# Ledger of designs, part 30: designed miniproteins, single chains, continued (3)

Each design is a single chain, and the fold is of that chain. pLDDT is the mean over its residues in the fold that is shown.

## One batch from the design tools (miniprotein)

Design m9082
Fold by ESMFold2-Fast:
Structure m9082 (fold): chain A 77 residues (1-77)
Amino acid sequence: GSNLTSISGLESQTGMTELDVSNNQLTSISGIENLLNLQTLRISNNQLTSLPPEIANLKSLRGLSFSGNQLTSLPAE
């Protein structure tokens, strides 16, 4: 398993259709707002306390996995 605590630089990956960063130590995720072709996002088994609200802008998204985090709230929308 990787010990990633954050991810960034995703803004350059506009053609990405799947992102799997499960089983890390992520406390945050950034740069996903430009992943307009993303169909699947797997972020399970991390240390996230909230989901980034930018997820709502991922109109191609069909699958989202975020179980096993420390979520105290979901995005209000």
Scores: mean pLDDT 72

Design m9083
Fold by ESMFold2-Fast:
Order: structure tokens, then sequence, then C-alpha cells
Structure m9083 (fold): chain A 95 residues (1-95)
């Protein structure tokens, strides 16, 4: 349920990034493309977690899947933060 909502959020963010991509400098476009590729991989990983949750009634495995979901959310937040920092450096260089 929560993982399905997160996929929706990431898909919307990806669409926004793809729209922005065409308006930015080549340097910012490269960084944006990296983030889009990262989001695509995370969406695939979230889909696998949802499928595994549907196929298991084991409480221990469900707890492991919850931990994987939380780790994916942390990885996404970290990559987005790094993206923002890289874009800021490019903007400071007038690129």
Amino acid sequence: MEAELEIGVLEVEKAVLETIYSKESPEIQKETEKLIEFLEKKIEELEKIIEEEKNTTDKEKLEELKKKFEELKKEYKEERKEYVERVKKIEEEEA
C-alpha cells in the first residue's frame, strides 16, 4: 500500500524531471538524466517488493521487506540531495 503510493510519487517526479530536462544546460541535463535513471531503477525495486509482499504470509519475511522499503526511501532521499548539490555547483559556475 505505502510502496504503491511511493511508486506513484516517483513516477510523477520522473515526468517533471523529463519536462525540465529539455530547458536546462547540457551539464544540468547530464545530472538530471542520472537522477531519472536512478528513479527508474528504484521504481523497479519497489515493484519487486510489492510482488514479494503479495506472495508471502511469513511475518519475518514481511519485516525484511519493510526494511528494504525504508532503505530504498533513504537511498532516494540521498541521491536527490546529491543531485541538488551538483546542480547548485553548476549554477554557481554559470553552466
Scores: mean pLDDT 77

Design m9084
Fold by ESMFold2-Fast:
Structure m9084 (fold): chain A 70 residues (1-70)
Amino acid sequence: SAFSAALEARVAADPTPATIVEAAEEAAKAALAKAKANAEKYGLDVEEVEKKVEEELKRVREEAARREAA
């Protein structure tokens, strides 16, 4: 949810395909950093968070590719 919100905000500001991918990578890095901090503090499963973030990033890259091809 936080990842999606951050990504959507960046895409709304600059919808260029390259900027969408950059925004997604930056949001993914922030989400992973937060997940690692929480894992150290609360014993959360970082691996599951990493997997979900990677899958969301893949979707954004595919969307950017479609927009570039269209």
Scores: mean pLDDT 69

Design m9085
Fold by ESMFold2-Fast:
Structure m9085 (fold): chain A 63 residues (1-63)
Amino acid sequence: SAAARAAAEAAAEELVRRYRADPSDGAGLAALLARIGLLDPDGTRELLEGVLARLGVDELRFE
């Protein structure tokens, strides 16, 4: 749904912000990633690719 997609996009924005602030918050970052998948399972790959591009990384590695 459009509402679920909007919520997933908001969660992706929060993931980018939190990763930039503290990439060592593995549990919190993993919870946000899981939420994106639950909110928009069909759009999760596209949203994750956007997150990776914005962070300049090939994959999410929690430090």
Scores: mean pLDDT 78

Design m9086
Fold by ESMFold2-Fast:
Structure m9086 (fold): chain A 62 residues (1-62)
Amino acid sequence: SSMEARRERMILALKKAGYSPEEIEEFLNTKDLRERLAQIREVAKKLGGFVPSLDEILKMEG
């Protein structure tokens, strides 16, 4: 289904960004997606890590 395809694309993007399975599940169940991404970006900046853009993730929600 289109919803399953959207979920799979988001999971793939988060895996490529280095998120753990537990973090991915928490992220997908978050109602405040934008707030969660802002928190993750702040942590990633301190660690020098990669974080997917909000625009990339929102395009996957379609």
Scores: mean pLDDT 61

Design m9087
Fold by ESMFold2-Fast:
Structure m9087 (fold): chain A 62 residues (1-62)
Amino acid sequence: SREEILETVRRVAEELGYTLSEEEVERIADAILQAFASDPSLLDDPTVLRLWARYAIENYLS
């Protein structure tokens, strides 16, 4: 699950035209995991995961 989140963050960042280090990808993935700590099963939906990856990337960069 964490590996799937990391891969999704990397892919979404590429689609948005951002170049992120592996450390930045890990920080963003950990932020998503913390946000969903009470119900991590919501991240099993690829659509939900992609939307939150986009949100987390934009929030990280602002």
Scores: mean pLDDT 81

Design m9088
Fold by ESMFold2-Fast:
Structure m9088 (fold): chain A 60 residues (1-60)
Amino acid sequence: MGMKVTAVKDYTAKKADELSLKKGEIVEVLKVVSDDKVLAKSLSTGKEGLVPLIYLSPVS
């Protein structure tokens, strides 16, 4: 199972491959893409996309 983390602040997608998040939203990390980005799935909407790591809690 992927690691579940919480969005620490609101994020608005800037590109078509990015995921918008609300502060407090729980997401599942599917893949680490780079040192600063992950591919995540929103558990609320089921949408997948890239999210900057700094917008996510380092622990669930």
Scores: mean pLDDT 77

Design m9089
Fold by ESMFold2-Fast:
Structure m9089 (fold): chain A 66 residues (1-66)
Amino acid sequence: SMAELQREMERGVLILDAAVLKTVSEKEGDEESAKRAEEILRRLVEDPEVDLEEAREELKKILEES
């Protein structure tokens, strides 16, 4: 369905955002932000029922605290 496609597209965008945030945080020596981003990335990839809105808010919080 179109709704399933939209959910998977949104998940893909969040996976990319989490991966970028993890990589940038690692390069900057921010181990705490990198670990938090990795945990969100793992959940986005491994959990088919992940709450995408919650994941987005968690990533936003890391960015605001960095």
Scores: mean pLDDT 87

Design m9090
Fold by ESMFold2-Fast:
Structure m9090 (fold): chain A 55 residues (1-55)
Amino acid sequence: SPELQNTQKLIEELEKKIEELKKLDPSDKAAQRAIEHLELRLEELKQQLAQLQAQ
């Protein structure tokens, strides 16, 4: 389904963004907070993906 495909793409894009942020400066507190927020969003999308796959 389009929703399943779009959710998978968003997950992949967020995972890449998190990894790129982790490469920049691990002591940057603003980057750490951004990573934390993106990881929470990633978990939400993974839960949504699981629900879509269960349908």
Scores: mean pLDDT 81

Design m9091
Fold by ESMFold2-Fast:
Structure m9091 (fold): chain A 102 residues (1-102)
Amino acid sequence: DRIEELLDELRELLKQLPPEVALELGRKMLEGAEAGADVAIEHRLSPESARLLIAIGGAAGLLGRDARALVEEAVGLSLEEQRELAIRLLEEAIKYVRELLK
């Protein structure tokens, strides 16, 4: 699963950051993931879509974007488009954390 691979890579990169920075980014990611879960529940989405919205929200939150707005927009997307958005945002999050490790 590409999304699981990207999430694992992101987690390993976060562990390499100073603890204070890792904790702050982790909190932002958690807040975004919570928004994804809330929106998925409100719209009664499938478990597969819910997982994707959680990933979208988490990555968006970590990046400092409006996670709630992004996951609300994602509700109107197909499952494949939700997956593509999740992958893109996770790749951006990985790139962002790699920049912080320089």
Scores: mean pLDDT 90

Design m9092
Fold by ESMFold2-Fast:
Structure m9092 (fold): chain A 86 residues (1-86)
Amino acid sequence: MKVSKEDVEAEVAALEELGMTEAAEAVREIAEKLGNETAVTVGTLALAEYAITVQALLRAGASEEEARAAGAEAADRMAKRFLEKK
């Protein structure tokens, strides 16, 4: 796929808007180390992890604030693992 720096910046902006600041940082670092395509893929997976976690917790009776915080934390952990793999 043709993945540009602009695509990476769009993924980072989406993650930051949803409070996934560590995932946004990880996506930027992945772009530098592993390339833009990998970075956008990880960003997309982080957004998916966030959405799934939020939806599951809301169905379990959590508040929107709790669900969003947990979703961001889960997405942050998932994105960071790509930088921690040696």
Scores: mean pLDDT 81

Design m9093
Fold by ESMFold2-Fast:
Structure m9093 (fold): chain A 66 residues (1-66)
Amino acid sequence: SPLDLATALAKTLDSEDPSIRAGAAARLRELAKEHPEAVRAALEAQLPKLKTPEGRALAEALLAEL
């Protein structure tokens, strides 16, 4: 489902690999064009669970773009 995909991508924002984080963010932006509510729900649910400052900052930026 779009929500399951958005959730997996939101979790991937916590990757220590900057290329993997950037790829997940780009895919979330693309998914948000068709399923903005699924992307919002996944990002809001995952934001408090993100461990890295970089992952948190990306999630906050993506939410601000919605």
Scores: mean pLDDT 88

Design m9094
Fold by ESMFold2-Fast:
Structure m9094 (fold): chain A 72 residues (1-72)
Amino acid sequence: MKEAEALELLRKAVEKAKEAYKAYYEDGDKEKAIKLAEEAARLAAEAAELLGDKEAAEKALKDGEELVKKIE
């Protein structure tokens, strides 16, 4: 069931995004925040791809790259 796999990936993406937020704003660790943000974007893209939405997957990756540039 691809939907169950996609949901697991989305949950992991949200968790990584929360960790990235904490690393950036609470811990001041920009390098860790960037890595976690990249992981979150990748997991979200994989979830969208499993659901057959390649456009959403590509957008998630691009949005993640843009976020990483802003954190740098």
Scores: mean pLDDT 76

Design m9095
Fold by ESMFold2-Fast:
Structure m9095 (fold): chain A 79 residues (1-79)
Amino acid sequence: HMMKMKKKIDDLTKKKKELSKTYDENKDDTDKKIEAGRQLGGVLGELANLYIEMGDFDKAQQYLSELQGVQTEIDKLES
């Protein structure tokens, strides 16, 4: 099970990196930034849940805090 969880974490971490780049690079395109941010939020939530399942609550909290930041920025862009 741990080997499969590590692979999921690795895959999600790569997706997070790519989506974070897309999110940061789309400063002038609000629609693309919102879309990338929503996808990034999904990946951050999945990472947090995996770390909760593993009992790594410190790492889970880091991802949840990052998710909250992204969600807050998206809500502000949509308002």
Scores: mean pLDDT 81

Design m9096
Fold by ESMFold2-Fast:
Formats: structure tokens, sequence, C-alpha cells
Structure m9096 (fold): chain A 98 residues (1-98)
């Protein structure tokens, strides 16, 4: 379970950093999505620290999807694709942690 928790934390931290970048550089709509993504990523980190690994992974997946939508609105298709891949990885980790 420790390796799964560490993987979820890494995804959540990456999504939080991406969300913070979008909040600095995005338009109003992208910033709204990024603020929600940041909130969910912070909840994922808290859930992971509390041992709720499956819940943390689901929160990280939702956060990654919102950040991907924000990057797509900004025209950054590469960052959006990377975050969609992170969301799929987090969903797989959630299934493994059940």
Amino acid sequence: MEALRDAVRAIAEGVKEAAEEIIKTGDEKAKELAKKAKELAEEALRAADEGRVAEAARLAAEAARLAAEAYELMGDKESAANLRAAARAAEALAREAE
C-alpha cells in the first residue's frame, strides 16, 4: 500500500503544480477549472496522508481531468494529454487500492 500511496501523492502534487501554473497564466474559465483542480488535488493529498488511498486516487483523477480541460481551453494540447494520462493512471491506482 505504501508504493500505491506514494504514486497517488506524486500524481496529486503534479496536478497541484499544473493548476497553480494555469491560475497564473490562464483566462477566466481556465482559472475556474484550475482552482477546482487545485482543491481536489489538496483533498487527494490529505486522503493519501490519512491512508485513504483509493479515495485519494479518485480525487487525483478528477483533479487531473479538470486541469486537462483547462489546458485544452488554453490551447496546450500536450499538457492536456499528459494530464489525461495522469487521470487514467490515478483511476488504475484507485482500482488497485480497492
Scores: mean pLDDT 87

Design m9097
Fold by ESMFold2-Fast:
Structure m9097 (fold): chain A 64 residues (1-64)
Amino acid sequence: RREAQLYAAIGVLEAGISAAEAGLGSEEELENLRKAREELERELEEVREEQARLSAALGKPVKL
């Protein structure tokens, strides 16, 4: 997994949520986008924790 890919995906979902909230999407679409964003935020947190653990174990910065 790559942290940068998750940031990019979250950004796309945030843009979609903004459009749906402006009335350009359905309530169901908005709900699905919000759930997808929450899932990606959770995955991003896991990646960050793993990077911190690997960096500590290896004594050098690690990016996944």
Scores: mean pLDDT 75

Design m9098
Fold by ESMFold2-Fast:
Structure m9098 (fold): chain A 55 residues (1-55)
Amino acid sequence: MTPEEIRERIEKAAKEAGMSPEELLEKVGSPEGWEVSKDGKTATNKASGLTAEIK
């Protein structure tokens, strides 16, 4: 999984949540978190339930 792929998925999820990627990362650093799956294939935001597939 490349850093660019992660950034693209975070940007897409932030757009769906109506905020910037930086704002999303700052907000979800504590009670909400982006969990990358063990295979690095998906990232899930626990607070919003958004799932982004990294392919």
Scores: mean pLDDT 63

Design m9099
Fold by ESMFold2-Fast:
Structure m9099 (fold): chain A 57 residues (1-57)
Amino acid sequence: MERGIRLAARDLGVSEETVRKALQLAEEGKWDEAAKLIGATRRQVEGAYRLARELAE
């Protein structure tokens, strides 16, 4: 998780705190809010979250 958050923050050009907040919003089903926070599309956030969840499990 930590390494993934750090890499995502660097790749997206945002802070690690912003990535953590976006993940919390995604867990709450607030995909549009998460996408807006990190400058991505809702579809990209949904796809990334699904992939991250599959790789973690």
Scores: mean pLDDT 70

Design m9100
Fold by ESMFold2-Fast:
Structure m9100 (fold): chain A 99 residues (1-99)
Amino acid sequence: SATRRAAEALIERNEAFLEELRERNAPQVVIDFVEDYIAALRLLLGDETATMDQLVAALEAFTAAARARTAEANVPEEWRERLVAHLEEDLALARRMAA
């Protein structure tokens, strides 16, 4: 399905991002957030009924949550901007794949 292919691509992209964050010694809250995000994408991948609209909605929710959680945890601006920009790119990619 289109949803499955999109989820697989986003998981691969975010596993690479997680490795980069670890190599650059990103704050633990940022690492934990991306791990939670990957787990949610894997849950969608395992759901045969999952739609592109549900995937897009999940990415919108995670993008909003990233802004809130990094602000609450007083994450340095550079890491907050990097995380949010990455999620906005994922959301734009998912919206394009949804056609």
Scores: mean pLDDT 89

Design m9101
Fold by ESMFold2-Fast:
Structure m9101 (fold): chain A 67 residues (1-67)
Amino acid sequence: SELEEAVRRVREATDRLIAAMKAGNQAELDKAVRELIEALGRLEKLNPETADRLRQEVIDRLQAAAA
């Protein structure tokens, strides 16, 4: 479904953002942030409740990666 695809894209974008953070490459970081924002925006338009849950998942994963 489009919803499952949108959720997958948010998770993949989050994986790329974490990888970019660990690599310390500013250009890759900027790209990964843009991709995550776009993926979350698409998910929000499809299902706001799922987007809220995935935003919390993203925050939790980014906090864990930054520790």
Scores: mean pLDDT 87

Design m9102
Fold by ESMFold2-Fast:
Structure m9102 (fold): chain A 75 residues (1-75)
Amino acid sequence: AAEEALQKAVEALRNGDYDTAIEYAKKAIELAPEDDYLLRANALGVLSLAYRQKGDFETAEKYEKEARELYRKAQ
């Protein structure tokens, strides 16, 4: 479920469909266990990149920072 949503988000991002990437990345976060730091970090990374490509640099930076914190916890 959460991993499938993340895969769809990554595929959409690869295809330049940034709105779909944002939708599936958010779904992945909603479905992910709270302690799945790696999956959550990867989904936040997709959000950061998608918002950056849409020109929303402030939102992209926010998600990038959150992703980095979770990558640190993932070990």
Scores: mean pLDDT 86

Design m9103
Fold by ESMFold2-Fast:
Structure m9103 (fold): chain A 53 residues (1-53)
Amino acid sequence: MEELIERIVRFLSRHPDRVYTVEELAKELGVTPEQVRAAIDALRARGARLWVE
C-alpha cells in the first residue's frame, strides 16, 4: 500500500495541471481502481489534499 501511495503522489506531482479519475490513475499505474481508491482514502485521512475526479 505505501509504495502505491508514493507512486500516486509522484505521478500527480508531475502532472499538477490535470485532474485524474480513479479509473485513469488505475490504468496509468497498472493497479485496480479499488486499490487506487483505498490509497487516496488513506492519503486524505493523513491530511493530504488531492484533486482526483
Scores: mean pLDDT 74

Design m9104
Fold by ESMFold2-Fast:
Structure m9104 (fold): chain A 84 residues (1-84)
Amino acid sequence: DEELEEKLKKIQELLDKLRDALAAGDDETAKKLLEELIKKLEELKEYLEKNPDVLPEEVRKKLLEQIDGAIEQAKKLLEEIKAK
């Protein structure tokens, strides 16, 4: 599924950039990357909800659960950085 692969690739690229920004102590870049990551994770969630046939049901349910957890973690980290 080319659409799913492209969405996952973009999320991975954002995660790599976020890791580098956090390691550098670049809080302003980290905030922007977290906001974009949350948006891309929400887009991926919507795609999987609208296209239930792109993955086996058990794999799709597991991925949706992981996405929800990732969104919550990213939002928490964003709030912590904004509080500095």
Scores: mean pLDDT 86

Design m9105
Fold by ESMFold2-Fast:
Structure m9105 (fold): chain A 60 residues (1-60)
Amino acid sequence: SEIEKFIEEAKKYSIEELKEKLKEISKQAEEAVEKNDFEKAKELKKLYDELLEILEKKEA
């Protein structure tokens, strides 16, 4: 899936790049909720959690 490809690409990111992507996704999720696009918000939340796990692994 496109999300799986994005996650694989994200594993190559630096800690700073991951933090920036997490901020972008968080903003997009907030915008999706504001627009009542809860399906989009749910997808973005899953992506956020996956990237956060990658970040935590890199910082450990």
Scores: mean pLDDT 81

Design m9106
Fold by ESMFold2-Fast:
Structure m9106 (fold): chain A 80 residues (1-80)
Amino acid sequence: MSDRELAELLRRAAEQALGQAEQLRAAGLDEAAALAREAAELLREAARAVEEGDREKAARLVEEADRLAREAAELLDRAL
């Protein structure tokens, strides 16, 4: 996978996370929505880091985004 392809993939992942955050907000799951929005912001930052050649920074940002996404999922599970 090229850096351009990886950055594009991360931007798409960020857009998906933003869509999920909007759905969570509409459902009244404000805390989970906030975590999903933060994960989306980190994924956008990771895409930019890849474009700048900083793959280590991108990897750390993706790991942080995954952690926030897991926290959002745990909140959703507790609400259901």
Scores: mean pLDDT 84

Design m9107
Fold by ESMFold2-Fast:
Structure m9107 (fold): chain A 77 residues (1-77)
Amino acid sequence: SVRRQQDRRIDRIIDDFRTVYGVSDDVLRIIQDVLNYVRDTGDSQGGLDRFRQRMGIDRDTVVTDRVRRYLDSISSI
């Protein structure tokens, strides 16, 4: 099902942020929440806006760009 494909992709994305990008557990939780939001709504822009709002001053542009691309990939399934 589409939902199972989205869930599997989200799990892989979270593993990549944990192991490849070395983001903190707090940031991983934020990324998980916004990926879930986009999975449930299809709203990539809304997901990105939520991510930026929750990150506040701690803005890694590289992580933000990666999150944007992954949110778009989830909404496209």
Scores: mean pLDDT 79

Design m9108
Fold by ESMFold2-Fast:
Structure m9108 (fold): chain A 117 residues (1-117)
Amino acid sequence: DEWLERYLQAARDAFGAGAVAEHLNEKGNRAIAVTSAGPETAERIARELAKLGKDVLAAVSPDAAFVVSKDRPITREEADRLAEVLRELGLPAVAESIRQNAETTGYAGAVAVEPPP
């Protein structure tokens, strides 16, 4: 999907030489993680995102994250699962930020944006 490639480029530009991981769910939807925290962290985030059943991209650093989903915003429950994975990966500050943002707005991360049509 062209929109995922556009957001992937934006995430790489924002996070520099970040590690990238991609997983497909059973429906063929793409889950992409971009992170400055390394390839193992990217892999774990991408696997968690693949459970959402939608095309989704997360860009994560220790201090900031954004998550974009093509068809719908990330829910509180999805944000809670992602935050738990981030805590396990040693990113507690960004995990807490994602969780607090989801409680306030129903979205994950410091920025959660639906791609433009």
Scores: mean pLDDT 68

Design m9109
Fold by ESMFold2-Fast:
Structure m9109 (fold): chain A 55 residues (1-55)
Amino acid sequence: MTLEERLDQAKAAAAEQSPEAKERFVETVRNALKETGGDYEEALRLAVERWEKER
């Protein structure tokens, strides 16, 4: 499964769970972008990994 597919699934799952969960996922992506200095690929990977681990 590609990172893009995993990201789409995580977004869909969060939105299905609640609007609050969706906002939390978006915030996780923003925090990951700050940690990686704007590396989108690494930031998205970290955000998806965190989302999957918290489930």
Scores: mean pLDDT 76

Design m9110
Fold by ESMFold2-Fast:
Structure m9110 (fold): chain A 63 residues (1-63)
Amino acid sequence: SMEEAERRRRARERLFQPLHDKIKYYEKTDPEKAEIYRKQLELLEATLNNDREKVKKMLEEFK
């Protein structure tokens, strides 16, 4: 529904900001951790887009 889409959009913004902050912090101190947070951001985006195949693939990559 439209209300659910709006709630998801606002939740997405709130979830993305902390990940962006962590990426900025770690890209200077630990580039490998920055890459992990970029993958988490991609996973979150795929989840919000209901891309189940991409989510599955990315979860396997986190092993």
Scores: mean pLDDT 78

Design m9111
Fold by ESMFold2-Fast:
Structure m9111 (fold): chain A 90 residues (1-90)
Amino acid sequence: SFEEDLERGLAMLEAIVKAAEILEKYGASPRTAFLAAVRGATIIAEKGKEGIEEAKNYIEQLLSKDVDPETARKAAEEAAKAMLETYEKV
């Protein structure tokens, strides 16, 4: 229903906000954090748990412009986990 689609959309927005905040705390620029969060959230929304590694890899690639590889890996792991947990609570 439209209401179920709206609830999924709101969960995606919450996942994006939480992920972007995590990525910014690790040193990503606001623009990079938001772009990475949007794409990561989209991958996880489409593929669920099977999309986590793809989302992590994508976030790491975008963050490599702003932070070192070790920081990018940790940030991507934490952001992907937060996005999945947000979807699982809907």
Scores: mean pLDDT 84

Design m9112
Fold by ESMFold2-Fast:
Structure m9112 (fold): chain A 88 residues (1-88)
Amino acid sequence: SMAAALARSQALGREVVELFARKAPEEIIKYLKEQGKEDLIELAREVATLPSDEARIAYLKEKGLSPSERATVLVLADALRLQREVEA
């Protein structure tokens, strides 16, 4: 069913987020490039510049992303922000 397919997609998104939460941003970027998801990388860079979690969530809602895509963008954006702070 369509509902089951959506639930499975959301579960896969969560697993991807959990796997990549422990990786450097370059590993996540490499994976997304291999999947043809460079648009999500660009969105993550834009979201990483936003000043608050509220602004990031609002921005992503405007883009019409799936829950798994939103989670992926947020994880990559947070990793990019952390990397920038560590290297500063």
Scores: mean pLDDT 69

Design m9113
Fold by ESMFold2-Fast:
Structure m9113 (fold): chain A 55 residues (1-55)
Amino acid sequence: TEEVDLRDFAEWAESKKSGTYTVLLRNPQTGRVVLARVTIDRKNKIVVVESLEVL
């Protein structure tokens, strides 16, 4: 599973095509890692993040 630092999230999302991705999101301030489902919709310019599991 891909790991994405929250500081780089915007750049990561801009690099992805529309679709649903399962990623590990890391908060660099807390060290917390969350398994998340990220849905990217380029047409509507929205990104939806759902927390699946806090690690």
Scores: mean pLDDT 80

Design m9114
Fold by ESMFold2-Fast:
Structure m9114 (fold): chain A 53 residues (1-53)
Amino acid sequence: SMKDREIARLETVKAILKSAVYFAEKLGDEKLAEELRKQVEEVEKEIERLKKE
């Protein structure tokens, strides 16, 4: 379904953002890591919204 395809795309974006958090933390950029973690939360909320539709 279109919904399943959209969820799959968002799961991919979430994986990329989590990878970015890892590298930001490794580089000691705590502010960037915090901002990226917030973006992960927003993507997770969108995935949950779509799953409930």
Scores: mean pLDDT 89

Design m9115
Fold by ESMFold2-Fast:
Structure m9115 (fold): chain A 73 residues (1-73)
Amino acid sequence: SLEEALEKAHEAAGEVLELLKQLDISKLSEEIKEKIEEVDKLIEEANENPSVESFEEVKKALEELAEKLKEEL
């Protein structure tokens, strides 16, 4: 359902936020900064056209960002 897809995206966002709290954002690699920009664009697109697919794309991008952030810890 749309609600379930949104909930999963929200959970993934929570993990990213917890990781970002442990890092100095100003010192993040270019690769991570580019990934953050990609996630921001996907979130904007999902807000403009909410769908299961758009929220699943946001979740996947957030999960990929979380993995990159873990490499910086």
Scores: mean pLDDT 82

Design m9116
Fold by ESMFold2-Fast:
Structure m9116 (fold): chain A 62 residues (1-62)
Amino acid sequence: SLEEAAKRIGELTGLPAEVIEYIIENALSEISPEKAAELIAEALSEKYGVDPEEVRALILEA
């Protein structure tokens, strides 16, 4: 679920799950799930050093 994906990504980045959920929901309102997952994974990897493949998979499985 989106809530579980946001919680797990929050644990990886140190960000609150509610912030991650908001970022994902906002992206999905504008672009496809595949593009949203790609852009969010790249942005979080760049800033927080998390594995972009793991973040992308979590968003797409939600």
Scores: mean pLDDT 84

Design m9117
Fold by ESMFold2-Fast:
Structure m9117 (fold): chain A 68 residues (1-68)
Amino acid sequence: GKKVELNGVRGTLVPQPDGNYAFQLDSNGRVTALTLTKEQADNLKTGETVNVYNAIEQRNIPMKVTVL
């Protein structure tokens, strides 16, 4: 999977059946409620802010990206 840091938290983008990606924490392997579209995941750049969808809060959260 793609290795990224979102707001300083390290994880892996794991493809989902709907074509989106879920953010899996590197620290414990837990798949979070944070999701990225395929377009967002394919175009991530270090230093950018992306609107990450939180499925629990049902809203977009702006998060700082570092590509690992």
Scores: mean pLDDT 87

Design m9118
Fold by ESMFold2-Fast:
Structure m9118 (fold): chain A 57 residues (1-57)
Amino acid sequence: RELLGIAVEIMRKEAAKSDDEEIKKLAEEAVRAYEQGDYETAWKYLKEAAKRFRELE
């Protein structure tokens, strides 16, 4: 499993702790893209989720 897969797993766990609908949606999109082998799209959604997550702190 490469670094992207680990990042997707971490983001999914963090999204589960956050009750923000947008973060959960972005995390699920990243997971879905990663499962489909679309690593570029997975990275894009991961970046968006991480950015939004930082704004909630």
Scores: mean pLDDT 76

Design m9119
Fold by ESMFold2-Fast:
Structure m9119 (fold): chain A 81 residues (1-81)
Amino acid sequence: SLYERAVELFRQARALLDEETFLRAVKAMGDAYMEDLKTGSAAEAIRRAFDRAAQEVEKAGHPEASRLLREAGDLYAEALS
């Protein structure tokens, strides 16, 4: 399923990150998701949340993890649509 594939991509991204970078990405994801829930749909909010997490890990020097997080977010959002 799209959901299972999204979860697997998220796991692969997590494996490429140190704990501190992962926690910063998760916080950015949560903050973005909560902001979008005020004005948008859940599917759009999750896609934006993963994009914000991807931006944080890309800034930390993990472009492959960033790519995997964006792909996971797109699949998760599609599964919720």
Scores: mean pLDDT 83

